# Ledger of designs, part 72: designed miniproteins, single chains, continued (4)

Each design is a single chain, and the fold is of that chain. pLDDT is the mean over its residues in the fold that is shown.

## One batch from the design tools (miniprotein)

Design m14496
Fold by ESMFold2-Fast:
Structure m14496 (fold): chain A 96 residues (1-96)
Amino acid sequence: SSMEEQEKFAKEKMKELEELFKKAKEAVEAGDDEKMKELLEKAAEILQEIKENVSEELAKEVFLEAGKLYAELYKLYLEKKGLPTIEIDVESLLPE
């Protein structure tokens, strides 16, 4: 694919991820752990599709942004369960 096609694909898939994470946050607020799990499984599938269809550099950028969404969701989940919140440095989890 051309660079423009890869960037468009990544942008469209990132939008789908953001919508899934919005629904996942709603599931956490409702205490629906099964729905949250289902939505996170769909998010993982989208991330795999991105990895297979875009350059490694674009995939890293998308995975960094997705990692931030995961961190925000898990912080909310921990707060709702009355567990200690953790700070996640998503950038430290990616190779340089």
Scores: mean pLDDT 81

Design m14497
Fold by ESMFold2-Fast:
Formats: sequence, structure tokens, C-alpha cells
Structure m14497 (fold): chain A 80 residues (1-80)
Amino acid sequence: SSSELREEFQNDPELQEAAGRVIKYLKENPEVAEKLLKLFEEDREKFEEELFKLMVEKGLASEEQAKKLVELSLTGLEEV
């Protein structure tokens, strides 16, 4: 569940480091961040595919970490 995935993220320092690498990459590549944000609003499935591909191909996260980070991006990391 999304709750279990959020708890895993909070207790997994390697996953947190991977998330940090992704955030840093997007800050350094604002054009990529803008394209992903547009996909998130217009085509959720394409957003998931492109974000996963970016993380793995750029070596920002492993395939397992990338899958978890995509799911977290869809549910949000903020407490309600």
C-alpha cells in the first residue's frame, strides 16, 4: 500500500539517497523537470515510464529503487 511504501522510504537510507540524486538531477536539468511535470498532469502512464527510464539510464537509482520512487511520486511524500 502507499502507506507501507512511505514507511519503507522513511526507514531506507539508500532509497532516500537515490531520491536525493533524482531531485538534484531535476534541479540541475529544469527542462527535464518541466517535461516530467507536464506529463504528470497530461499523461500519467507516460510520466511513470519516462521517470523510471530517466532514473535507471542516468544511474540515479536501481530498477527496484526507481519503481518505488515512481510509486511514491504518484502518492506524494507529504503527510496529510
Scores: mean pLDDT 79

Design m14498
Fold by ESMFold2-Fast:
Structure m14498 (fold): chain A 97 residues (1-97)
Amino acid sequence: DEEERRRRLAEEAEKNAELSKLFREGQERLSGVTPAERYLYYAEFLREKLGNEEMAKKAEEIARALEETGELTPEQQEQAREVAKVISEYLDKLLSS
């Protein structure tokens, strides 16, 4: 019970460290890219690494709006804040050991 819980925590910490490294490497590759390209990266990270399809779709919608108009509606600005919050909270969780 306790041993199995410790093992799961260790496996989760290892996976989180790997995801944090991949996200940082992705951020370096996105240096100087457009806001739309950055949100496409967020969508990929959310879908592929976090399994969060709902937030990934929101990020893709934001990227599309930025690419097509360069501007976000108030509703899309709220969605962008939600996406940023999810990513920020996950990174804080990864970095807090």
Scores: mean pLDDT 72

Design m14499
Fold by ESMFold2-Fast:
Structure m14499 (fold): chain A 87 residues (1-87)
Amino acid sequence: SMEEVRRALEEAARRHLATMERLGFPEEAIAFFREVVERLLAAESLEEARAIVTDARAHLRAHFDDATYTYLAAMLEELLELMEETW
């Protein structure tokens, strides 16, 4: 159900945000991740969710270092997989 998707996504995102803060990720990276999570929570279809993640990965690659990109891209892919499994 949509309620299950939202709950799972919010819980996973909260865990990742806590990890990013603990590891000292840049504020801009944390803020961007929060923005992407909000867009995913507002997505009306899996096609929209996939487009959001694709665009987010491109933005991360263009604006952040390889370590930040690799970590956040993996987290976003995990969130998308969670949505696909629960949707």
Scores: mean pLDDT 85

Design m14500
Fold by ESMFold2-Fast:
Structure m14500 (fold): chain A 57 residues (1-57)
Amino acid sequence: MTAEQLQRQGDRLLDEASRLAGEGDVDGARRLADQARDLYTQAARLAGQSVETVLRS
């Protein structure tokens, strides 16, 4: 897996989370958002960037 693949997967999960939140499934939205965050963290590690640097940007 590449860092870019993980980032794209995270983007998709955030889109789904937004849709679920809009439909009233707040718990489902939170779970998907948490998974997206984990994927972004893994992508940052693979790319050699610190999570701190990404969060600042």
Scores: mean pLDDT 76

Design m14501
Fold by ESMFold2-Fast:
Structure m14501 (fold): chain A 80 residues (1-80)
Amino acid sequence: GSAEEIDKKLLENLKRLEKALDELRAAYERGEVSREEALAGLDRGLGLLEQMKKEAVSEEVKEEIEKLEARIEALRAELR
């Protein structure tokens, strides 16, 4: 497979994770999930991003992954 094909799939997965993060935050703000459940969801997201970062070929895709990692870490700090 090409590096471009791998990175394209990772970017698609990254967009799905961003949507999942936005949904998790919204659910937490609505009181639909507990702080503990929200933190567990964020921890799962960080694990997925760590794996994706190891698979990423281009620096641009790695930077996009790191931006989402930073967003998740900021939310984790806010919820603590």
Scores: mean pLDDT 84

Design m14502
Fold by ESMFold2-Fast:
Structure m14502 (fold): chain A 71 residues (1-71)
Amino acid sequence: SEVGELFAKATRQLAQEHPDRTRFSVADLLARLRELGLAEEDLARVEAILASMGRDELDQDDLVRLAIEVS
């Protein structure tokens, strides 16, 4: 899906920019998705899923699971 593709692109870019990080902030991920042109309706859905996880930061396993859920 387009949402899943943009999510994968955002996580790959963040990992490449910060190779020393094993975790990424929810705020940084949402900002990158918005920059990449994710539709506001899809962005709101991703924000709701992230809010339900109760986390300020996501690891690689969290990112993989979220990518599947938003696809």
Scores: mean pLDDT 77

Design m14503
Fold by ESMFold2-Fast:
Structure m14503 (fold): chain A 55 residues (1-55)
Amino acid sequence: AVTEETVTLSGADVTPEELAELRAAMRADDVARLEALAERLAGKELTVSGEVRVR
């Protein structure tokens, strides 16, 4: 089976550039990059919503 996952990212204190970088790191499954972004986004509120579709 093929699983498609859609993740939507938003946050009042997060710039579009930071959201794009976070999305790219998630797509690449780059844990080190995600950890670096977590440090950069520390103190900012971030909303993550996801939907999983199985085919």
Scores: mean pLDDT 61

Design m14504
Fold by ESMFold2-Fast:
Structure m14504 (fold): chain A 96 residues (1-96)
Amino acid sequence: SIAAKLAEADAAYKAGRYEEAAELVAEVYEETYGVDKEETAEALKKILEMEKDPSTKQEELEKLEKELLKKLIEAIKKKANEEEKEILDEVLKELE
């Protein structure tokens, strides 16, 4: 169940198990949107690690978050109907 995996991811995140949380969220995104699970998990893990590192520059973190969001939208777009694709294309333009 997607709901069960998200609940497990939330529990892992609250426990500081960021790698497990990232992998569980990536599995949900793979099942729901058809993203690449390994690439998505690696991106999420990097974002969570950067959020914990006090030396991380906000601009670098925001860039990675934006790149991940673009990949998620592109994956959703592949399974969307024509009307939904037009809306998603507008969102992608805003992220450029």
Scores: mean pLDDT 79

Design m14505
Fold by ESMFold2-Fast:
Structure m14505 (fold): chain A 68 residues (1-68)
Amino acid sequence: MVSEEKLKKEIEKATGLKVESVEILEVTELSPHVYKVTAKVTLEDGSEYLATALVTKEGKIYDLKLEK
């Protein structure tokens, strides 16, 4: 399962802004080794984004996408 802390760090790295809150909306198992996670993210400037990420069962995050 994805760590909210790891997802937060990847978003902060991608945006250059601190994450204020993360709300996990959906977790879908795509395969025994990969999950798709969708979350609502609020950044320190008050911006809200829909984050979609692929996460391995070991908790590695890749293919992070942010939509406003």
Scores: mean pLDDT 78

Design m14506
Fold by ESMFold2-Fast:
Structure m14506 (fold): chain A 64 residues (1-64)
Amino acid sequence: TATQTAIAEAAVALFLAKGAAATTLADIAAEAGVSLGTLYYHFPSKDALVAAATLVAAEKATQA
């Protein structure tokens, strides 16, 4: 789960910085410090990653 969390947090940061449309899976993998293959293993699509990033952002807002 630590790797999944790191990828989702990297996605949140990049989506906030330049938007989801301008953010590639390769950008997220590089930001999280993982290979593109590792990213695809945990998140098979950009839609899955957007969903995970939204959940992480919502949980962060709820926790303070």
Scores: mean pLDDT 77

Design m14507
Fold by ESMFold2-Fast:
Structure m14507 (fold): chain A 68 residues (1-68)
Amino acid sequence: TREQLHLELARLAREAMEKYGVTPEELGRLVQLYLDDPEAARKRIEEILPKELADRFHAVLDGIRAHA
């Protein structure tokens, strides 16, 4: 469900902030970038997060997009 995808996105965002120092501002910018240019958002996520966490973000964002 969309609800579960949003909860998973929130959990991944929390992990990024707690373990990797991603700011709430940067997360907001990533959400905006994903709405405007999904490919650029994917590249940015890969630049700021380790591969494992980036792959999980991609899977969740793809799921949200499929429910849009």
Scores: mean pLDDT 76

Design m14508
Fold by ESMFold2-Fast:
Structure m14508 (fold): chain A 70 residues (1-70)
Amino acid sequence: SIEEKIEEKYKEIQEILEEIHKTASVEKVKEAREIFYEGLLKVLESKDLEEQLKILEETLKKLKELKKKV
């Protein structure tokens, strides 16, 4: 279901954030937190589960790109 996909994306986001917090510089941790909070705000403003999934996928993509630069 769409709800299961959303839950999986949240888990992946949490995993990437934990890795960044453990290994990255303070500046990268701040950037990761900004990306995450911007994504959360967009999800809160969204009325559609499909749109929420797209926002979470984009947030995860940005976090993965940031992690690669560490």
Scores: mean pLDDT 82

Design m14509
Fold by ESMFold2-Fast:
Structure m14509 (fold): chain A 63 residues (1-63)
Amino acid sequence: SDEELEALRKKIGDENLTDTQLTNLLTVKKMLEQGASNAEIAEALGISVVAAQVGVAELKKLL
């Protein structure tokens, strides 16, 4: 939802993040909160496991 995206934007504090980047970060955040593996995140987003590993590492730097 837009409310969840704006809450995440405020938490990260980066005004230059696109809505697409925020949506992807929110999806990864929710999956990590559910205990999802990098492989499960990769499957959900339709990306490689390596791309999911990089995305998770970058998200952890922002949070």
Scores: mean pLDDT 75

Design m14510
Fold by ESMFold2-Fast:
Structure m14510 (fold): chain A 72 residues (1-72)
Amino acid sequence: MDLVERVARVIQETTGAAPEAARRAAEEILRLYKEGRLTGENAVRAIQRHTGASEEAAARAADRAGLLLVLL
């Protein structure tokens, strides 16, 4: 739960998305990470699909979320 909340906060701060949308994107990213399938492209697509953010904003959010996951 705490990890999903932290990733969701990064997405929300970077894209301006609603908390629920950011949480859904974070949940998908965390699932991909656990499966060993997380890529920059998959993360960007997940963020865009759930939040409607631009590709640039989603890419920035994905990069920051990826750094957070590696540091855990």
Scores: mean pLDDT 81

Design m14511
Fold by ESMFold2-Fast:
Structure m14511 (fold): chain A 63 residues (1-63)
Amino acid sequence: SLKEEVERLIEEARASGTPRAQRVADALEQALKLYDKVPEENKEKIKKSIEFLIERARRVLAA
């Protein structure tokens, strides 16, 4: 699921120990919390933001 993928990326980013990875982990945590709290009609917009952050996290971790 999206939530499981995001949680796994957060753990991986936290484990990397770099400031850039820490920042993307913080952003992913905030976006995931917001996703759980918003009405269903707003979840699509938050999901797109999360997908963008996932791509950014993967690039940071690949570097």
Scores: mean pLDDT 82

Design m14512
Fold by ESMFold2-Fast:
Structure m14512 (fold): chain A 57 residues (1-57)
Amino acid sequence: SVEEIEEEIRRLFEEMEKERAEMEAQNVPNREIAMREASITSEIMLLYMKKKELEKK
């Protein structure tokens, strides 16, 4: 459902913030942090597309 997708998007944003903090604490290069964030952002975009499809009536 739309609400389930919105909850999953929220969780992915929280996961992205948590992973960024962990990677920064481990002195991971900014480029690799950005690539990981891009990967999670791609998952979020796919969920937004699924949400939009379900909202079409």
Scores: mean pLDDT 81

Design m14513
Fold by ESMFold2-Fast:
Structure m14513 (fold): chain A 90 residues (1-90)
Amino acid sequence: DRVLEEVTELLARAARRAEEAGLAEPLSEEEREERARLSAEALLTLGKEVYERDPERARAVLDEQIAAAEALGLEDAARAVRLVRDYLES
């Protein structure tokens, strides 16, 4: 599952960028990667369940998250959510 790995890497990168910008408290590399992994797993697992039940709602929620991330300049976070959306649509 290359998607889980790629989403994890993007979320970890986004977290690091937020820390550098002063938007989040600095984490250790291990804590950042662990939180990114948990977030990626939650997005993929819960996203699949919601998408199978209500694809329109799932899409709307993901699109809102993408827009919010883009508005904050969180490019890697926006890319991670888009990757999840595209995966769920495949």
Scores: mean pLDDT 80

Design m14514
Fold by ESMFold2-Fast:
Structure m14514 (fold): chain A 115 residues (1-115)
Amino acid sequence: MDGRVMAYAVQVVRELADPETAERLTARISEATAARQDGLVDASVSAEELERWRSTPLERLIAELLLEAGVLSEEQAEVFERRLAELRERLAAEPLSPEEIAERARELARELREL
């Protein structure tokens, strides 16, 4: 898995959510992405949720997790999903530094706050 997509999503969460929500949501996103790669998941995760995590496109899954946590509105979640997909496509074509990824995430967070 490309950890850069995760780093981008986590940075957006940290810019938009309170610290406690950001920490919990970051852990949940990490667990969901690990589960998609046959990673171990906490026993508290239901079979239904695990199936959802494995069957949903990653960009949509992360957007839904942010929406469910109250970090994004429905409109913001749609924009976020689209931007995350664009980032994934770009990362397949050329590498971005961790600093560039963080800066792009901060730009998206600013745009989302103005929606």
Scores: mean pLDDT 78

Design m14515
Fold by ESMFold2-Fast:
Structure m14515 (fold): chain A 100 residues (1-100)
Amino acid sequence: SILDKLEELIEELRELNRNRSQATKEELLEAFKRAREIMEEIAKKSKDPEVKKAAEKMAQTLEELIASDLSLDELKMYLGLTLLSLEDIKEQLKRAEEEA
C-alpha cells in the first residue's frame, strides 16, 4: 500500500539521519527525490482533501529543495525537517484510511 511505502521511506530516512555525518549530497538528493515521488503518489490517490493538500505542499517543497543547489549542511538540516513532515502526513493518512 501507499502507507507501507511511506513507512519504509521514513525508516530509510531515519537511518540516513542517524548516520548524517557520513551522508553524501547524492544520498540526500536521492532520498528527497524518493520522498517527492511518494508524496506525489499520495496526492493523486488519497481521497481525503487535507491529506492531498499536505502531500502536494510537501512534494512542492521537496522539488524546491532538490532544485536549489543547497550545501551538504543545508541538505542535512532539511532531512530532519522532512522526516517530521513525513511522519505528520503518515499519521493523517492512517486516520483517513480508518475513516474509509
Scores: mean pLDDT 85

Design m14516
Fold by ESMFold2-Fast:
Structure m14516 (fold): chain A 94 residues (1-94)
Amino acid sequence: SKPISEEEFRELLKEELRKYGELKKEPDLAEEAIKILEEEPDLKKALEKIAELFRKNGDELLALGVLAARAAFYGEPAEERERIRAEQAALSAA
């Protein structure tokens, strides 16, 4: 598969955040996350800020989802992606 650009990644994530905000009736949280993506030029830092935003609002699964997407995009080792997935699974089961 062709790698996507950082710009394409930002646009795809903004679309997913908008959809999430609509489905979960959390449009303000989604808008704040989208603003971080638009205002932070460092994508890695933007994704860290968004993960912290979701954690602060009690959504650990979304925070880990953002970190998993970052790990996949930047080619983090498979072991790190699996650790994030295991933590997501543990939180889903709790």
Scores: mean pLDDT 74

Design m14517
Fold by ESMFold2-Fast:
Structure m14517 (fold): chain A 80 residues (1-80)
Amino acid sequence: SAADNALKAANALMESADELGIKVTSVGVTPLDASGTKLGVYIDAPSDEEAQQIIDKAQERLEKETGEKFTLELMSEAEV
């Protein structure tokens, strides 16, 4: 389900942040399509560059776990 994919994405984002040594205290994930393979993401990272590093690593992890392609789009807190 889209909700299951969003939860997997949130977990992948948190694990990726930890592996990169980037401190985050909040993530938000919202499905942008019915399957939940296109997701809007908010991360309270110190910079957009660090947020994108987390997203790229999380996309790779999700693809390996599910066998599906994911698109994670960085969004503002208000948009998620």
Scores: mean pLDDT 82

Design m14518
Fold by ESMFold2-Fast:
Structure m14518 (fold): chain A 56 residues (1-56)
Amino acid sequence: APAFDPALIGKRVQFLLEDGTVSESHLITSEKSYQAALADVVKTFGAKPVKVIVIE
């Protein structure tokens, strides 16, 4: 999974998964919210994120 980057705080992101799926968007407010978004994506799709895509 991609490491947390503090530059993501205040950004809306999507995760590109290992199977080529793009996740729903998540607003990152803290490292804890980033880890929660990663866990939610893994639980929802059953695939690991390989890249973060910043959209806002």
Scores: mean pLDDT 80

Design m14519
Fold by ESMFold2-Fast:
Structure m14519 (fold): chain A 71 residues (1-71)
Amino acid sequence: SYEERIAANPERAREELRLAAPDARLSPEAEVRAYALLLAKAEELAASDLSDEEKEAEFARFAARVAAELS
């Protein structure tokens, strides 16, 4: 489920960021901020009434946006 794979798993947030920008070299400060933003978004999406597929798609889009903003 979304909760098992994304919302409750910090490792998944890291994986999504890596997939969105595999060659991005974030500073340690930017990486911490990126993870915090992704975890907050995962929690927001977990509380929404979207389907698991829509939640995953939105999370992936958000991860790509965060990577672009902080790169």
Scores: mean pLDDT 71

Design m14520
Fold by ESMFold2-Fast:
Structure m14520 (fold): chain A 73 residues (1-73)
Amino acid sequence: SAAERGGRAAGSAAGAAGLDEEQQRKAGEYGKRVFETLPDDGEGFGRAAGAGARAAGGDEQQQKLAHDIAYLG
């Protein structure tokens, strides 16, 4: 589903932004929930990944990096 894709993108982006394995899992779960309310496009993926990284305890730089990585694909 689109939500599953959004969650996986958020988890992967969190990892690329330097968050650990447990934080990646939390980012993916929360990112999936956020993505259900967003358009299925690059901005939707970016916003879901940024929100996921924030929920997982990522700092502002990690949130921005997760957003940008997911936005670009």
Scores: mean pLDDT 84

Design m14521
Fold by ESMFold2-Fast:
Structure m14521 (fold): chain A 100 residues (1-100)
Amino acid sequence: MTVTLTGKIPETEKVKYEDVLVVGWYKLTEEGKKFLASITKGGPVLAPEAIGRFSISVDEEKKTATLTISDLRPEDSATYYVVAEGPGGKVYGEGIELKV
C-alpha cells in the first residue's frame, strides 16, 4: 500500500519562494520535528530510515511538495510538514495528519 501527501511550500517575509534553497518533509515525533527527505540544488536527500520507502518531489509551478510513502506501516501515522529553507532560516508549513 502506497500513500501520497501533498502540501504547499510555505512562504513568509523571512523566506520567499525565489530564495528557497531546500524543500523538505519533516515528521512530528515525541522529540520534535524529525527530518525525512529534502530536495536541494544537488538533488534529493533522504534520512537513513526513509531510504527504500520514501520519495520526495517538488512542483515549482504549483509551489507544492509531495511525499510518497510505499509499504505503508502503522508507525507512519503522524503529522507531516513541508519545510522551506533559505537564507532567512526554516519555515514550517501546515501540518498534514496521516492515519494508517
Scores: mean pLDDT 81

Design m14522
Fold by ESMFold2-Fast:
Structure m14522 (fold): chain A 69 residues (1-69)
Amino acid sequence: MEEVIKEAGEEAARLAERMGVDPEQTRKDAEDIAKRLLEKGYKPEIAGALAVTATVLRAVGDKLDEELA
């Protein structure tokens, strides 16, 4: 369980760095989302994948909103 949370954070941080958003903040956000999904009964693999996807999409969306403002 904890390993899945850590792996989701690491993957999200890696993608964040590639996309030019804060890797440390993205890691923390992904770890929080993964933990919450696991607490709601999601399977570890699904919780990790959803946490990474949701966190990266939100970070990129926020960056695009700033660039288009």
Scores: mean pLDDT 82

Design m14523
Fold by ESMFold2-Fast:
Structure m14523 (fold): chain A 90 residues (1-90)
Amino acid sequence: MEEELARLQAEVGRLLSKISDADLTKAASEVAPEIQAALDAGDREGLRESYRRFAEKVAEAAQKNGMSPEEVERLRETLLRYAELRLEAL
């Protein structure tokens, strides 16, 4: 578990480095209130859905920054897998 989380975090960081800080900040800001509300409420399903929305917005930002379809899909899959492991730890 710990090694998989570290690997996923490293992969996310590598892929996110190809997206502008402004686009990443915008994506995070759009979903941060939803994530915080779900965490405060202990709403696992709301948290899962918020993470899915975040992954989608990050994928859109990646496309705008000229990442290949393969890189965009890899980023989306990696973010969703990371989110699922985080949810399992709750």
Scores: mean pLDDT 79

Design m14524
Fold by ESMFold2-Fast:
Structure m14524 (fold): chain A 81 residues (1-81)
Amino acid sequence: KIKGEVIKAKVEEVKDGKGYITVKIKSDEVIKKINILVEKDGEPVGELIKDTDSKEVTVKVELEGEFKVGDEVEVKIQLEL
């Protein structure tokens, strides 16, 4: 079973010239895989693919490019349940 979600997130941290966002996901079903694509102004700036075996997952996604704390990004999430 595949579940998709699109959210807006704000850059929480900038360290060593890279932006970071934290994504927290809770599910009633065990999450087997998570695929996250982060875009800014329609351009891909971050991606994370992770195999999991949990109903709750917290991941920190590193963003490529010039960011400031509070910059808004689009986060596309796909879960395999």
Scores: mean pLDDT 82

Design m14525
Fold by ESMFold2-Fast:
Structure m14525 (fold): chain A 96 residues (1-96)
Amino acid sequence: MSITEAIASLPPDQKAQALDLDVQSAMLLIESGVLKVMYENGKISREDYLQGLIGLYRQQIALLQQLKEVAPQAAKAVDEEIERLQKEIERLEKEL
């Protein structure tokens, strides 16, 4: 079951909470894109870019942990995404 399918199957109140978390997640994705553009245009340092990206990924993990509480049926897909983000944070921290 995908995260989207799990959210679609929720009762109205839980679906509203899951959609709010999904919107917050989408905003973090936009912020990561803004950081990349700022770095590529020389507006921020490499260190600031990497630290900013790590911070956004940590926020995304926190949102995913909240989503697991609201949509337990998505737990496997959420855990796989959390593991992916944790590995990416470790990779970025080694580049600092």
Scores: mean pLDDT 86

Design m14526
Fold by ESMFold2-Fast:
Structure m14526 (fold): chain A 95 residues (1-95)
Amino acid sequence: SKKDEAIKKIDEIAERAKEIAREHIDLLVEQGLVSEEEGQQLLDYIEDLIDRLVETSKKLLNSSPEEDWDNMLSISENSFRELMRSYRLPNVPKL
């Protein structure tokens, strides 16, 4: 269904966001800008924020009529973009 496709896209964006965050934080650790422990704590925090965005996005889709689902998906995509920007992470590529 259109809703299942939107949910799948949210999950795919979230997984890519987590991969990008992990790779970026690994580079910060390798460069000595953060410790391994600090890097893991930062990654855990960012992954929790991503998971919370996924849950919020799915709730918005579930509470919205079908005609609004494309708009709800766009809002979710923008929320992930702003999260990545706020932590100076590379943005998720378009699906």
Scores: mean pLDDT 83

Design m14527
Fold by ESMFold2-Fast:
Structure m14527 (fold): chain A 66 residues (1-66)
Amino acid sequence: MSAEQKEAAERLVRASKEGNADEAYKAAREMRRLGTPLSFALEAIKKGYEAGGQKAAQAAAVALGE
């Protein structure tokens, strides 16, 4: 796993906790662009969701499915 992939995942979790759906969406798109394994991306979304960022985590999930 590259440092860039880890940074994108951390940005997704942070944005989700902040309720920033736009930033979470962008972070998920960046993870997809970097070729991040789906299992790792889904764990990042799960962490954001569990931290109370449900709406932002859902936006990130949509970005991964595009």
Scores: mean pLDDT 79

Design m14528
Fold by ESMFold2-Fast:
Structure m14528 (fold): chain A 110 residues (1-110)
Amino acid sequence: SEVQELVFEAYELAEKSLQEAADLLNEGKLEEAKKVFEEMAEKLLELFDKIKELEPSLQELVDEAKEVIEKSLEKLKNAKTKEEAMKILKEFHLEFTELIEKILEKIKEL
């Protein structure tokens, strides 16, 4: 399924980008970590718009995923310490992974 492939692409992009951001935070590079997350967020939002266009029945879950991305991006822009940023990345990873699992489960029913 093309929709399933896009969802896996979104998941892999998130895993890779979150690891890169975490590594940058461990190096004390807070602003570079924020930029990695921002670039990931932009690409994820584009992927979810494509998913929604191809499969309108996923609209509610896609809109929820977009809200999680936008909310986490805003929180991260306001983070002043490595500890705050790491917590935001961890919370995002947990919420995002749960939504990806729900989307994939719904795709199995199609």
Scores: mean pLDDT 91

Design m14529
Fold by ESMFold2-Fast:
Structure m14529 (fold): chain A 70 residues (1-70)
Amino acid sequence: PIFQATDEEAAEMRAGIDSLLKRLEELGEPQEVIDRLRKRADEAIANHDLAGATLVQIEAAIRIKELEDK
């Protein structure tokens, strides 16, 4: 019995994470790293752990910045 608001938030997080992971792929991040981030995001969303999903999104954003700075 998930709250309706969390379902909407989960959908937004899923879309955001997908965009970030696609950016990582374009920047040449190893597929293994991308797959691990996707697995963590899927697991967090399946468990209705919005905080966990947010952390994956933040981690992906940090990695994008690191790759851009290299």
Scores: mean pLDDT 77

Design m14530
Fold by ESMFold2-Fast:
Structure m14530 (fold): chain A 72 residues (1-72)
Amino acid sequence: ARPAPASREEIEALLEKYVKEGKLSEKQAKALLEEMLKHKGLTRAEAEALLEQAHLFGVDKVAVPALAAPAP
C-alpha cells in the first residue's frame, strides 16, 4: 500500500511534540509547517525526517536577510 500523504494535523502533532520537548521554538515549528505544506504529498516519514534534520542542523542556520531600508 502507498503511504498516504501526511495531513496538516499529523504534521502539526509532530511539530507540537518537538516544541513541547524544547527541541524547536514556536517560530521554528511554524516555519517548518509552512515548508512542509509547500511540499504537497509529503509523507509522515518524510515530515519526521525533516524535523530531525532541523533539530540536528538548526533551522536558525537559514540565513535571515536582515534587509532594512536605509533611513533618509
Scores: mean pLDDT 65

Design m14531
Fold by ESMFold2-Fast:
Structure m14531 (fold): chain A 91 residues (1-91)
Amino acid sequence: MVDEAIRLAEQAREALRQGDVDRARELAERATKLLIEAAHKLPVLEGTGYALRAIGLLIDFERALDQGDFDTAEATLDELIELGRDLKEKL
């Protein structure tokens, strides 16, 4: 699950680099959903922290896309990928 989330976030970053904003948004939403599902396997306080961080990063990503700030959007995807890697280490 978390490996799939990381892969989807990496694909979202590649889609964004290719200018495919719609695909990047779809992939980032799917990655975030899987990270939230994986976070539910952790103790409640840690899992809640990861889930809220994932949601916050998706909101920041979508806001950056809406503003045409693709540098910020890519940076939030990089943070989402690192969040997934951190979560994988905890599982």
Scores: mean pLDDT 87

